# Designs tried in a protein design run: designed miniproteins, single chains, continued (2). Part 64

Each design is a single chain, and the fold is of that chain. pLDDT is the mean over its residues in the fold that is shown.

## One batch from the design tools (miniprotein)

Design m6213
Fold by ESMFold2-Fast:
Structure m6213 (fold): chain A 91 residues (1-91)
Amino acid sequence: MGELGEEGNKLAIEGMEKAAELGGVERGVGAVLRGIGDGLDLALQGGGEAEAREYIEKAKEALKKAETAEGGEEAAYYGGAAAAIAGYTAS
């Protein structure tokens, strides 16, 4: 779980950086915060390692296609959600 949280945080930061380059810092931060909220909601509903891994893969795919601010925001969202799920389930 710690490994998944670390990877999720890394992907969230990379997504925020891409979103900031293309659309502004606040868009990237907003995406991470939405991801964290949705990730915590999913963890509270019984989401765990499988969901965190799935979101990490979605964040990686979004970064590969991040030619737009939307792609950066998508990576930031999924990375943040994965980190939140991993952090909650490790607690």
Scores: mean pLDDT 77

Design m6214
Fold by ESMFold2-Fast:
Structure m6214 (fold): chain A 76 residues (1-76)
Amino acid sequence: GSTIPEAVYTNATLSAIAQLVASDAGLKLDLDPSLRDVVIPYAVQQNEASLAFLERLAEEFGFRVEREGDTLRLRP
């Protein structure tokens, strides 16, 4: 996918962020139901590829990102 010049997230759900990332990358989202209520209190994506940004959030907030073909999967 393309890099995003700047996006700031405050008290956003992981679901909302993951949907934006999947859309930007042209991928389908498969989000584990256990992750729907995860809230990201603050995150900034700046000159960073959307998939790289999501991997960074995964490391920080304790979930996994898996890419399988055209699908982006988020797991606990």
Scores: mean pLDDT 81

Design m6215
Fold by ESMFold2-Fast:
Structure m6215 (fold): chain A 75 residues (1-75)
Amino acid sequence: DEEEVRRAVQEALDLVREAKKNPSKIDEAIKRLKEMAEKSPSPRVRDALNYVRYLLEQKRFDDAIEAAERILEEV
């Protein structure tokens, strides 16, 4: 479970970083985060990905990066 959380959140972090550099990637990143959350059997993965996605939808890139980094430190 911890390794699954780490992998999912690390992919989320990479998606947010790319979206911050290229705003045209925001919609693609949001779609990918939704798909990852829907496919995950882990409530912790779903909650983490949904939170990062929420911040990204608000264009709060730095907050999304910090949230993902904090989760990775706790796993």
Scores: mean pLDDT 85

Design m6216
Fold by ESMFold2-Fast:
Structure m6216 (fold): chain A 77 residues (1-77)
Amino acid sequence: MKEAEKLAAEGQRLLPTDPKKAGDLFVKAGDLYFKAGDYKKAAILYQQASDAYKQAGDDDKAKEALGKSLRAAALAN
């Protein structure tokens, strides 16, 4: 999971200057955790992606990321 952690860290670094790219990186990190079966971590990263996309004004991508977060959260329980 080093790759997913690196993507999440890069997303956090870019969030103040490029929130749209930060959202894309959080989605990629979430997808890696989801494929690994870490649905709890995936849900958190998809939620961070949704928040980043809202900050960027991309409501469609924010809604898509939120949907992914809710699905991952349901699988974690």
Scores: mean pLDDT 88

Design m6217
Fold by ESMFold2-Fast:
Structure m6217 (fold): chain A 61 residues (1-61)
Amino acid sequence: MVTPEEAALSLAGAGLSVEDARKAGEMLHQAGVTGDGLFVAVMAARAGLSPEEAAQLGAKA
């Protein structure tokens, strides 16, 4: 499973603020996502979706 720290670092690299990346990373960790789910969340964030939308898409992948 993705750690909150790993998810936050990847999401910050995708253009999210540190605070938004931490929130989305916690959501992904709570959902028990794998690297594939994190990848989907990163791509959604890069496409301009909100942190919550990106995390929800990653959680469903």
Scores: mean pLDDT 81

Design m6218
Fold by ESMFold2-Fast:
Structure m6218 (fold): chain A 93 residues (1-93)
Amino acid sequence: MTPLEQAKELDDLLKENADALAKGDKEAAEKLKKKLEEKIATTPDEVIRALARIALLILEGVWNKKQEEYKPEIQKLYAEIEEEARKIAEELE
């Protein structure tokens, strides 16, 4: 799998789940978590893997709601990661 394909898959995954995460949908969050863990396990590209790990960390904070120490900026960072993945996918085309 090419870095372009990995970046596009990550971008698509984040887009599909953005609304559910905003609504606090636990089932959607659990599905996204599993998909992110799969991407981390299968992705050979270190940058894409790092982005997926960061997205997973942010998701854990939102999903568990026990991460009161997580700043509102972390949720903004999730959106920025989605946008960066999109840019990477476009630049590789």
Scores: mean pLDDT 64

Design m6219
Fold by ESMFold2-Fast:
Structure m6219 (fold): chain A 71 residues (1-71)
Amino acid sequence: LSTDTTTLGFTFAGGLSPEELLARLAAEAGLRITDDTVVVLGDDYDPAKPGFVLLDVDRDRTIRRAAFYSN
């Protein structure tokens, strides 16, 4: 069992829900979302504000964790 995960960072302008943004990023980057995907919202997260998301992606290009933050 490989523990190899890669953290990928993306910026966003705001206006989309975390679920909509995650689905769009997964489609555009060729990544998979599963029932095991954990979504974390930072304490300062505001969907109307610009921010960034950190995706922990496994070797099978599956998103294991997505953490959302606002600037």
Scores: mean pLDDT 78

Design m6220
Fold by ESMFold2-Fast:
Structure m6220 (fold): chain A 65 residues (1-65)
Amino acid sequence: SKIEEYKRRIAEDPNDYRAWGKLAAELLKAGRTVEAGVYYRKALELNPHDPEVWQWLRDASLSRQ
């Protein structure tokens, strides 16, 4: 599954903030909203000064994005 794919990427490179964000998006699609919120926060923790991360969070907060 994509969730397993992104978890594998994180295990290989825990600084891959994109994998954390994509994992969160897949969890939202699966209805696991609490876990999605945790992983979005981890993406910000890894890259708090990247405008791409903020754009991602804005998009994701609107629905399943």
Scores: mean pLDDT 73

Design m6221
Fold by ESMFold2-Fast:
Structure m6221 (fold): chain A 85 residues (1-85)
Amino acid sequence: TLPKGWKSIGTMSKDKSIPPWLRKWLKKVQKKFPYLVGKYNKKSGKLTLRINNNPSQEYVIDVNKIKSEEEFIEKVEQFVEQNSN
């Protein structure tokens, strides 16, 4: 069971309140990193990510500043790599 407000990336990729382009990117992230969980704030455009079994480490992305799917995936990969050592 996830803490209040947190969802699996798979759940977020199906969430109609999240923009279609971001849902597409989240689906790619889910395929690579199914253990990630997140929350999205529509007002701020902030996506917060955590590794499900490492809740002390959060990564906040301003998705409105991301230029491409590739940039988004690279930022997520860097976060995962830094927290998987």
Scores: mean pLDDT 80

Design m6222
Fold by ESMFold2-Fast:
Structure m6222 (fold): chain A 130 residues (1-130)
Amino acid sequence: MVEKTFTQDEMIEILEEESKVSPAYAISILNAIVLGQKLDAEILEGLKSYEEAVEKALELLKQGKYGVAMAEMERLRLARMEENLSPEELARARERRIKALENLLKWLRENKAAPSNIEAVERALEIVSA
């Protein structure tokens, strides 16, 4: 019998809360524009893609496809970083994200988290480290 750290419903709630912070990220981008920072139109399309992906991730998670849902979310985070950051900033952001995911994966394994939660973080780590 598999030990569960999070239920499917709990993971859905986490993704729904993450979707609510998308407007805060949009506000941060708008503030950067007002301050005269150069932002590409692709950044605005990236925000739309992020919201659509959160919806897709929620649908996949409701189907029990945790690894696929996490991979979709991480691909879009990476795409947004690539669109918004200089090559040097992107390299530093990727390194920080890799370390954070490695630390989370270690914690999940040490705390005997459900295989679905471990798989989700492993899939995210594969995407950001590629």
Scores: mean pLDDT 58

Design m6223
Fold by ESMFold2-Fast:
Structure m6223 (fold): chain A 82 residues (1-82)
Amino acid sequence: MEELKKKLEELGKRVEEALSAGDYQEAFRYLQEMLEITKELYPDDNRLLAAIYEELARLAAKLGDDKLAAELKAKAEELKAK
């Protein structure tokens, strides 16, 4: 439990560092890991999960993957509707 929470905080810092460096692909990978940990720790926090999906969608669009960006955004909207 505590180890996953510490890893989530560390991953958040890594995402911020990657974004500041313009490393959108690396930021995307760290956000995917954060999503998996968040699903384990806070599976019913639909607002938090939706926020992570929205950030992933934004990064996918920056990487030129418009189809993936649309799919991730749709997942965020689905979670907000629950």
Scores: mean pLDDT 84

Design m6224
Fold by ESMFold2-Fast:
Structure m6224 (fold): chain A 74 residues (1-74)
Amino acid sequence: SAAEQARRDRLFADAMVARFAAEAPLLSPEEARRAAENLIAMAEQHLGPDHPVTRELRRRLEELLAAHEARAAA
C-alpha cells in the first residue's frame, strides 16, 4: 500500500539522519559536508529529488551539517 511504502521511506530517512548525527561529530566539517551530500545523492537516486522524503532528508541533514559547521567555527 502507499501508506506502507511511505512508512518504509520515513524509516529509511530516519536511519540515514541517525547515522549522520552519530558520525558527523567524528568528522571534519569538509568530511561531514561530503557525507551529507553523498546521503542526499543516494536518496535522490532512490526516491527522486522531488520526493517528500528526499526533501525532508535534505532539510534534516543540512540542519545537522549547519550545526556541525557552526560548532567547528566557534
Scores: mean pLDDT 83

Design m6225
Fold by ESMFold2-Fast:
Structure m6225 (fold): chain A 101 residues (1-101)
Amino acid sequence: MDLDVASLVGKSVEEIRKVQEELRKKEGKVYHPGSGVVLPADRKISDEEYSRLSPEAQKAAERTGKKNPTVWEFMEAFLDGVESGEISDPFLEGLMGLPLS
């Protein structure tokens, strides 16, 4: 399953949330910014994947109250942090870990 990462760059938080929700409804999957791949929404983030997240994205993961949150829980917390201004990373930086230049 190949989600065009470029299609998420430059979109609003609301638009990205809609794309993720549609992917979850259609395929039970969501885009994971730390690994750059489409994963099952209920899959837990591994320690290796967690370590690759930006400090701001790790803060979002901590907001879930879980050491290994699901990909969906992480994405919701990340987007909420971006909307509230708690996460200063642009979506491009939130997708760092990818060779997107």
Scores: mean pLDDT 63

Design m6226
Fold by ESMFold2-Fast:
Structure m6226 (fold): chain A 89 residues (1-89)
Amino acid sequence: VRLIERAAELLVEAAEKYAADRPEAVERVRELTEEAVRLAREGRYEEALRLLREAAALVEEAAGDNLEAQIDVGVALILLGVARLVELE
């Protein structure tokens, strides 16, 4: 759960830093990450990981060709990969 929560936090931070000019995208990332954390707390890890990958894609799209945003999203995706290995074996 903590890795999923940390990945969610990083995605929201990246959206706020690099996509602040697109407030609808930032809000959607928040909605997806909040629902993903909720699902993860209920043990629905596959659904949570799916929503966080969708949020990551939205951050990449909204931030455009921003290398710093791509790095932050990459770190979040690594945390999601580790979470899948730990929670789903």
Scores: mean pLDDT 79

Design m6227
Fold by ESMFold2-Fast:
Structure m6227 (fold): chain A 84 residues (1-84)
Amino acid sequence: GPYLLKLKEEREAFNKKIKEVLSEDDYKRYQEIIDKVREKVLNGELTEEQIKKINELFSKLKEAVDAGDAETAKKYIDELEKIV
């Protein structure tokens, strides 16, 4: 429906932006983190505190990407890898 089309457009816009900000290697690491987080959530392997922290780090990562700050974005990717 129209709601799903809007979510797809927002996702595609962010994916384009993150690719422009991050190096090829850091973008690959980001994708691996997303896949690993999804797997661990589905398996119930994350605590509520870990989920909250992951959400906070993704929010900060989005702000860094929106600002074009590759170094700050990389820092949050490193922090996400430590939790998952």
Scores: mean pLDDT 79

Design m6228
Fold by ESMFold2-Fast:
Structure m6228 (fold): chain A 79 residues (1-79)
Amino acid sequence: MSLGEELVEQELKKNPNATAEEVVRKVFFKRFGFVPSDEEIETGEVDDDTYVGGAGFPFGDSHKKELKEIVDIAKEKTK
């Protein structure tokens, strides 16, 4: 299992009634220190201005890929 899948499963174990969006927000906050908006979750686009100052990385393809992966896993696990 990927790290993203494991983190999603941990969050759902704590909050079985959580929506996919709630799971994504908590997992991403734990992983990168910021909370994406519903629009950012839907589009997979996040500006660097949304990062909480601990992230230390410019927004790039790797972050977009990780967001999409976590979103896809969360949707599958919360259906």
Scores: mean pLDDT 67

Design m6229
Fold by ESMFold2-Fast:
Structure m6229 (fold): chain A 72 residues (1-72)
Amino acid sequence: SARLEWLREVSARLAAQLGKAGMTDEALEYLAENTEDVPREKLEMGLAWALATEPAPVLGLEAARRLVDLLR
């Protein structure tokens, strides 16, 4: 669905930005909350792949945190 596709895109971008800021655990927690049936190891692989493919962060850390709050 469009909502699920949007969520994956936003989650990947947010996770990449949080990872670049050193907030890997928060990124993984966010992904886990939005992917109920995915094992942590697969989430870690997904985060690594997102970090490898995401360009330099466009949003600051504060903007990323605000986005997380809005999505909860």
Scores: mean pLDDT 58

Design m6230
Fold by ESMFold2-Fast:
Structure m6230 (fold): chain A 101 residues (1-101)
Amino acid sequence: SPVDRALELIAKVIEMLQQAIKDGKISVQTAEQIVELLQEIGRLVLESNASESTLVKVIVAGGNAVLLLQMARNNKKNTALMNQEAEDMIKLLQEVAAEVK
């Protein structure tokens, strides 16, 4: 189902974000994969007829992913800001996962 597929992709993104926090950095490749996965999650959440509030959480997480990608492309990295963005995304995605079940 779209819900089961969304849950699998959400778990993958959370794992990638947790690894980035542990490493204190995120590669451009990993950040690009997270952006692509969140686009797929957004499509699946929309297909699942989830509430508008759940869809907004996915959109916000997508915006944070674009910021992580921009940070990964910059020469100067702020590890504290990267970790905060990643932690905020993990929380949003955990809430989305709970709401689509």
Scores: mean pLDDT 87

Design m6231
Fold by ESMFold2-Fast:
Structure m6231 (fold): chain A 105 residues (1-105)
Amino acid sequence: SEEEKERERLLEEAVRELERLEKRAEERREELIRFFKEKGLSEEEAERLAEDIIDAIKAMARAVLAVAIRARLGEVPETEEEAIRLTQEAIEELERRREEREKER
């Protein structure tokens, strides 16, 4: 029960951090589009590349936060396969919690 309370607190903090990081990534969208247009890309090419970069940043943020939560909880994987699975599960839990929080607004 104490471990479950700690997990819930870490998840709540991670969701807040994820929302903050995703917002910062989105705020960079127009700058990235302008940058790529200045480099000679078309509007469509610049928008697509900016979207791909932002999506990659968001995915990386989720993965890093998922690993950080597991590390703080002392969840050390015994195998590489288990590490991947547990990280994916933590990412899914973070995304679910973020969606729940978004609906409450």
Scores: mean pLDDT 78

Design m6232
Fold by ESMFold2-Fast:
Structure m6232 (fold): chain A 79 residues (1-79)
Amino acid sequence: SQGLQQLQAALARARAVGDDAVAALLQQAIDAYKTQGIEIAYGYASTASSRAQGASDTPARAALSQLLHDAANLLKKEL
């Protein structure tokens, strides 16, 4: 799905910028999408998006925040 692809892109970006907290939430969202369903995945993705918004003080972190916003919106459309 497009939502899952965006979650994977956001996870790679979170790891690249060193945001371990956002990376952990994104890994939980991806795992939940595969094992627990999209509603639980959306919960983790939404939490990660809120976390990233609080830390978007550089272009790299702003790009991460945007990817997370897009990923959460795509998951919400799949609900």
Scores: mean pLDDT 80

Design m6233
Fold by ESMFold2-Fast:
Structure m6233 (fold): chain A 80 residues (1-80)
Amino acid sequence: APVDISKAFNTVRKANPNNTVAELVRATLIASGLNADEQLINRVLEEAALWSKRNHLVSSLKGGEVLRLQEAVETVAKEL
């Protein structure tokens, strides 16, 4: 079955609210069976316009930022 990236993202996010934004991206990529290299993580963060917040806690993100990050992971994963 295809991996549901949105499900992986929300599962990781809820389990790890004290992780950084970059750590959430890395863990979501790993949970989705993708290579979590720094270039791919950086691409997701740039797509989400959240590069400046990469070291902020996931719990500090506003709802619209969480949605942008989820959509960015899905978009980047589709282009692989």
Scores: mean pLDDT 83

Design m6234
Fold by ESMFold2-Fast:
Structure m6234 (fold): chain A 98 residues (1-98)
Amino acid sequence: SSLIQRAIELLEEGIETVRELLKTDDILEQIGLALRVIGLAIEAERLAKQISDKEVQQKVLQAVEYLLKAVQAALKGDKEAAKKYIEEAEKILEELKE
């Protein structure tokens, strides 16, 4: 329960950080925000590997994958793809809250 809740919080912060990344054209700010999202994703993946429920673990790992794809798309200037990836991550996080 506490591991799942913390993973959700890290991924929600990652999603909001990608939204900030999509609003800036400053390259140094983009790099800083991207590194922050990557750090949050790594910590969420570390917590996910400690989750004994394999279905829950797989959902957290899938949300991590979408978050990393969103960062990659945002850095390439594909804002539309980045938005779709964060929407997919949000859907998974809402399922985990049920």
Scores: mean pLDDT 89

Design m6235
Fold by ESMFold2-Fast:
Structure m6235 (fold): chain A 65 residues (1-65)
Amino acid sequence: LAVVDVDAARVEEHTAALRAAGFDVTGYVQPMSVELVRQLFAEGHRGVLDGTWSIDTLLAEAATL
């Protein structure tokens, strides 16, 4: 999974919480774009998550992937 957000501290917090829940997650500190989403899927990520979402939303979305 990939988490994308411009807020580096929020990316670190949300990726740490997702990893603690057992997900394989990489954080990306940059703006979300359609091109970035396509690139991350091409690199083998199973899902690309918006790091601005709440952790509860991120956990729910990760569980569906």
Scores: mean pLDDT 86

Design m6236
Fold by ESMFold2-Fast:
Structure m6236 (fold): chain A 82 residues (1-82)
Amino acid sequence: MRLRLAGVERLDENRWRVTLLSDDGVREEFIVGLPGEETVQEILEELKPKVEEAKKLPEPERQEVLVELFFEILERLKEVHP
């Protein structure tokens, strides 16, 4: 199934609401607790070139790659904090 990033909302300093939309129109919301902003920024700096290249892609490829990169970021964050 292809997932699309439908929304990202910062709730507070360490919590984000991420909304994904499936091909079937199913919406899934995730509340993600993140480590401090500096750790997130370090991970994003490493992946920033991939994100910038993904932004240059046309839809639907742009959303597909951005969703994959988002999950890669989440997996990197899990390695730092459970």
Scores: mean pLDDT 63

Design m6237
Fold by ESMFold2-Fast:
Structure m6237 (fold): chain A 96 residues (1-96)
Amino acid sequence: SEEQEAIETLKKRYQMLLENIDELSEKEVVIELGAMAVHTAAFSVLFRKQNVDQNVINGMNNIFNLLADAERSKNKDYAKSKLEQVISILDQMISN
């Protein structure tokens, strides 16, 4: 489905940041986390408009909050932990 393709696209973006986080500056990590949070919020709005399943919308909202929290922390280890939680939530959303 288009929903699953969108979720897979976001997952690849989140995984790319997690894989490369130690190679990036703190400023670059913060910028990417902010951009990812905005992207996640945009898809949440689109999914609501398309009457996507409420569990997916709830998952997207949880991911947005985790990304925003990671951005605010300015701490790479904390960001890694939050990105791992984000990926776990995405895997649960795809499984339903």
Scores: mean pLDDT 85

Design m6238
Fold by ESMFold2-Fast:
Structure m6238 (fold): chain A 76 residues (1-76)
Amino acid sequence: SHMEEELRQLYDKLVEILSEKLGVSPAQAETLIRRLLEARGIDEESPAVLVEAAKTMLRNLGYTDEEIQEELEKLG
């Protein structure tokens, strides 16, 4: 669906931001997001769940939602 495609694009941008902030490859950033979901007992990897997990990782690194939005705008 259109909404699923938009969420997938948002997830890809969040992976890019995490990659840059952590100094790892995008593939390594995705692995860290999936490990976070596994550690929380979340088996479903819908685009919405992946987006929230990536945002949670950025918040855990000390970024505010406002700072995350600013980084997303730089990539758009």
Scores: mean pLDDT 85

Design m6239
Fold by ESMFold2-Fast:
Structure m6239 (fold): chain A 65 residues (1-65)
Amino acid sequence: MTVEELTKYLKEKYGLSEEDARLAAQAAHFAGLTLEEVDEIIEKLKKKYGKVTGRQLARELLSRV
């Protein structure tokens, strides 16, 4: 999936802003993560924190490198 496709997916599924979705999509692409791995990470963060910022998402996704 391209960064653009992942950005749209994150906006539609998780209600992220354009900026937060793009930041997360770029981080996932850089870390070489699959869509399934990104979904798993976001769901875990939502369960732990309830509200997740784009910076928290990007940091967590990059930690998977």
Scores: mean pLDDT 77

Design m6240
Fold by ESMFold2-Fast:
Structure m6240 (fold): chain A 66 residues (1-66)
Amino acid sequence: KLSREEAAAFLRSLTSVPLSDEQIDRIIDAVERDPLLLRQAAATLEIHNGDVDKTIAGLAKEKEEL
């Protein structure tokens, strides 16, 4: 489990998608600052061309299967 600042920095290092601080906070909260789920969030964000809402919905389904 990462701090909020560590999770934000980690997410920013994993994706080239420009994200606002609010969008980063939404993703971090959705994955509960888990570094493994943050990696999946970055990959899902690239698949959805930076659509944060679709990314969060996709992660919710993935977490349900796990």
Scores: mean pLDDT 76

Design m6241
Fold by ESMFold2-Fast:
Formats: structure tokens, C-alpha cells, sequence
Structure m6241 (fold): chain A 91 residues (1-91)
């Protein structure tokens, strides 16, 4: 669980989320937004492979889509991904 992650792993997660939020605020088009999402997902996968923290990955995905919805109007497909990721974190 992300709750059981080490302090160092939690710092890395928080860093990735902060960087993602900054990139979201700088995106000016849907194309730029989709690129930011793709780059963030790549970084999340790398984090998972290095740390093997499955719950941390699900937490990152859920938080990523939450921040996306907070800062931008998103389509139904993106909302569906958020709901799926959130359910995996809550399970």
C-alpha cells in the first residue's frame, strides 16, 4: 500500500505529482495536455519498476487524473480512467 511505502518513496511520489501539476498549468492546448499525461505515465511506470510499489502506482494514477480534472475540462474517456484508478487505490 502507498500508506506502507517508505518515507523516501512518498517523497518521490510527491515530487512527481508536483512536477505534473506544474506541467498541467503550463499546457495551453488539448494536444499539450495529452503529451503531459503521456510523459507522466512514463515516469510513473519507471517509478513502479524501480520501487515495485504497486499501490504507489495506483495512487499516482488516481492523483494524476484528479489533478487533470481539477485544472482542465476532460472528456469522458479520461474521467473513466480516473474512476478505474481510484477504485484500484480504494480496494
Amino acid sequence: SYTEATAEQKKEVDKLLAEFEERLKKAKSKEELLEVIAETEKEMKEFYENNKAKDALYYLLARTYELLNKHFKVDEETLAKFEESKKKVEA
Scores: mean pLDDT 65

Design m6242
Fold by ESMFold2-Fast:
Order: sequence, then C-alpha cells, then structure tokens
Structure m6242 (fold): chain A 78 residues (1-78)
Amino acid sequence: MDELLKKVEELLKTKGEYLTGSQLLDIVRQSAEEVGLDAEKIRDAVLQVMAERGYMSWELISRETALSIVREALERLK
C-alpha cells in the first residue's frame, strides 16, 4: 500500500493544485495497475470515500483533499 500511495502522490503533482474526481479515479487505477494491486477494488474504495465526502466525479478537488481521500480508502482496505 505504501508504494501505491507514493505513486499516487507523484501523479497528483503533475495535475497542479486541483483535479477532477474522474482524474483522481484514473490516477488511482493507473497507480494500482503499476504496483500490481487490485485496481478495481482500490478505485471503488476511493469512489466511496469521495461520495461520502460529497464529491462528484466532475467536481474539482484540491491535491491535498485528493491525497486525504486516497489515504482513507487504503486504510479501509487493510
């Protein structure tokens, strides 16, 4: 999981300060595939945390909030 989080952080830096929820889901899927984890399971966990926090896939999310969402989703999968 630590490798996945680092990969997500690196890809988030390429998007600047803000990205859409759909861009976050794409980054999570790509990162999971690159580290050999279950991309669908991880993406679905991230989508659930986004929805619980009131973010839709088309809404802008700050990089800090996006990282917080991914971190929470990964904790739920432990």
Scores: mean pLDDT 82

Design m6243
Fold by ESMFold2-Fast:
Structure m6243 (fold): chain A 92 residues (1-92)
Amino acid sequence: MNEELAREIAEIAKEIAELLGAPISEESIETFYKNALKALEELKTEEDRKKLEEIKEELKKALEIARKVAERVKELGVTSDEELEEVTEEVL
């Protein structure tokens, strides 16, 4: 159960990274996902499950913001980290 929840959290985090990392390398996004998954796999207690549920809710909110940023990135044709930072600041 915790492993499944941890995997769901890692998948959401990866989606956020992919959406926000549109102008950066696929390799960097994969590294982020692998590191997030490893960190979450260490969580095994009942208290950890409650924390994972809270993290999942926070990440869902972050995903909504990331989707808005990604849509604006596509609209503006953002191709650099500097331009991505400007768009992110405007959405946040």
Scores: mean pLDDT 66

Design m6244
Fold by ESMFold2-Fast:
Structure m6244 (fold): chain A 76 residues (1-76)
Amino acid sequence: MNLESALNFIEENKDDAAAVASLLVLIYKEGDEESFKEALEYAAKIMPEHREEILAILEEQLDEKTYKYAKEVLTK
């Protein structure tokens, strides 16, 4: 998935934490660290009420290092 498509998906699904978290997991599994970072920061910015739910879903799917980064972004 390209970054532009990922950001558009987040914008279209900004009230659906599970859908956005699933997209972030997909980007993570593809190994695209830059797209993951940009998509995560964008989700944190436009979905402030859903940060905790996104983080809870990501905790089950991410490695410790990536989860620590996600936690820092989503709990700013």
Scores: mean pLDDT 85

Design m6245
Fold by ESMFold2-Fast:
Structure m6245 (fold): chain A 55 residues (1-55)
Amino acid sequence: MSEIERLREQARQLIAEAQELLATEGPEADARVSELARQAVQLELQARQLEEAAA
């Protein structure tokens, strides 16, 4: 798996975890969900930067 693919896979896993927390914990998970979403965005941004650098 390339570095770009690895970062995107990690972002997908964080999003899946956030969705599960919303389903099981509801509003009590808001802070954790926000943090997971922020981390996923950062990983996607890093993947995009690497893709642009390769172009």
Scores: mean pLDDT 81

Design m6246
Fold by ESMFold2-Fast:
Structure m6246 (fold): chain A 74 residues (1-74)
Amino acid sequence: MKKEKLEELTKEAIKKIEEAKSEGEIAEIVSEFGRKAREIDGLDAEGRFHPEALKQLHKVGDKAGEKIEKLRAE
């Protein structure tokens, strides 16, 4: 199922973000997640992520933001 694949991709991306050592590494992880999510679920007629993929993208983005703030504070 597309949802199951997206959830697995999100879990892997969050784990990589937690292990990341630089803002640039986090940016690469988020970019890779976006590419793979697009391959799994596609885009709508307006070129936007479908609701489930968008939900997972927000989860990854939130974790990326939290990690970036920690790296900048150190």
Scores: mean pLDDT 79

Design m6247
Fold by ESMFold2-Fast:
Structure m6247 (fold): chain A 57 residues (1-57)
Amino acid sequence: MSKREISQQLMDVGSQIFSIIANHVASKTSLTDDEKKKIDALMKEAKKLQAELNKLS
């Protein structure tokens, strides 16, 4: 996988995390346990992508 592709996937994962958080901030609601788990899974995916990006650096 190219450095460009990994960077794009990292941006996509970051955008998903931001959208979940921003939606709750806008709605003045707290994150549910399910949404916290989803964010954790997305952060874990971002960590894997960052490791691959570092490998290609």
Scores: mean pLDDT 79

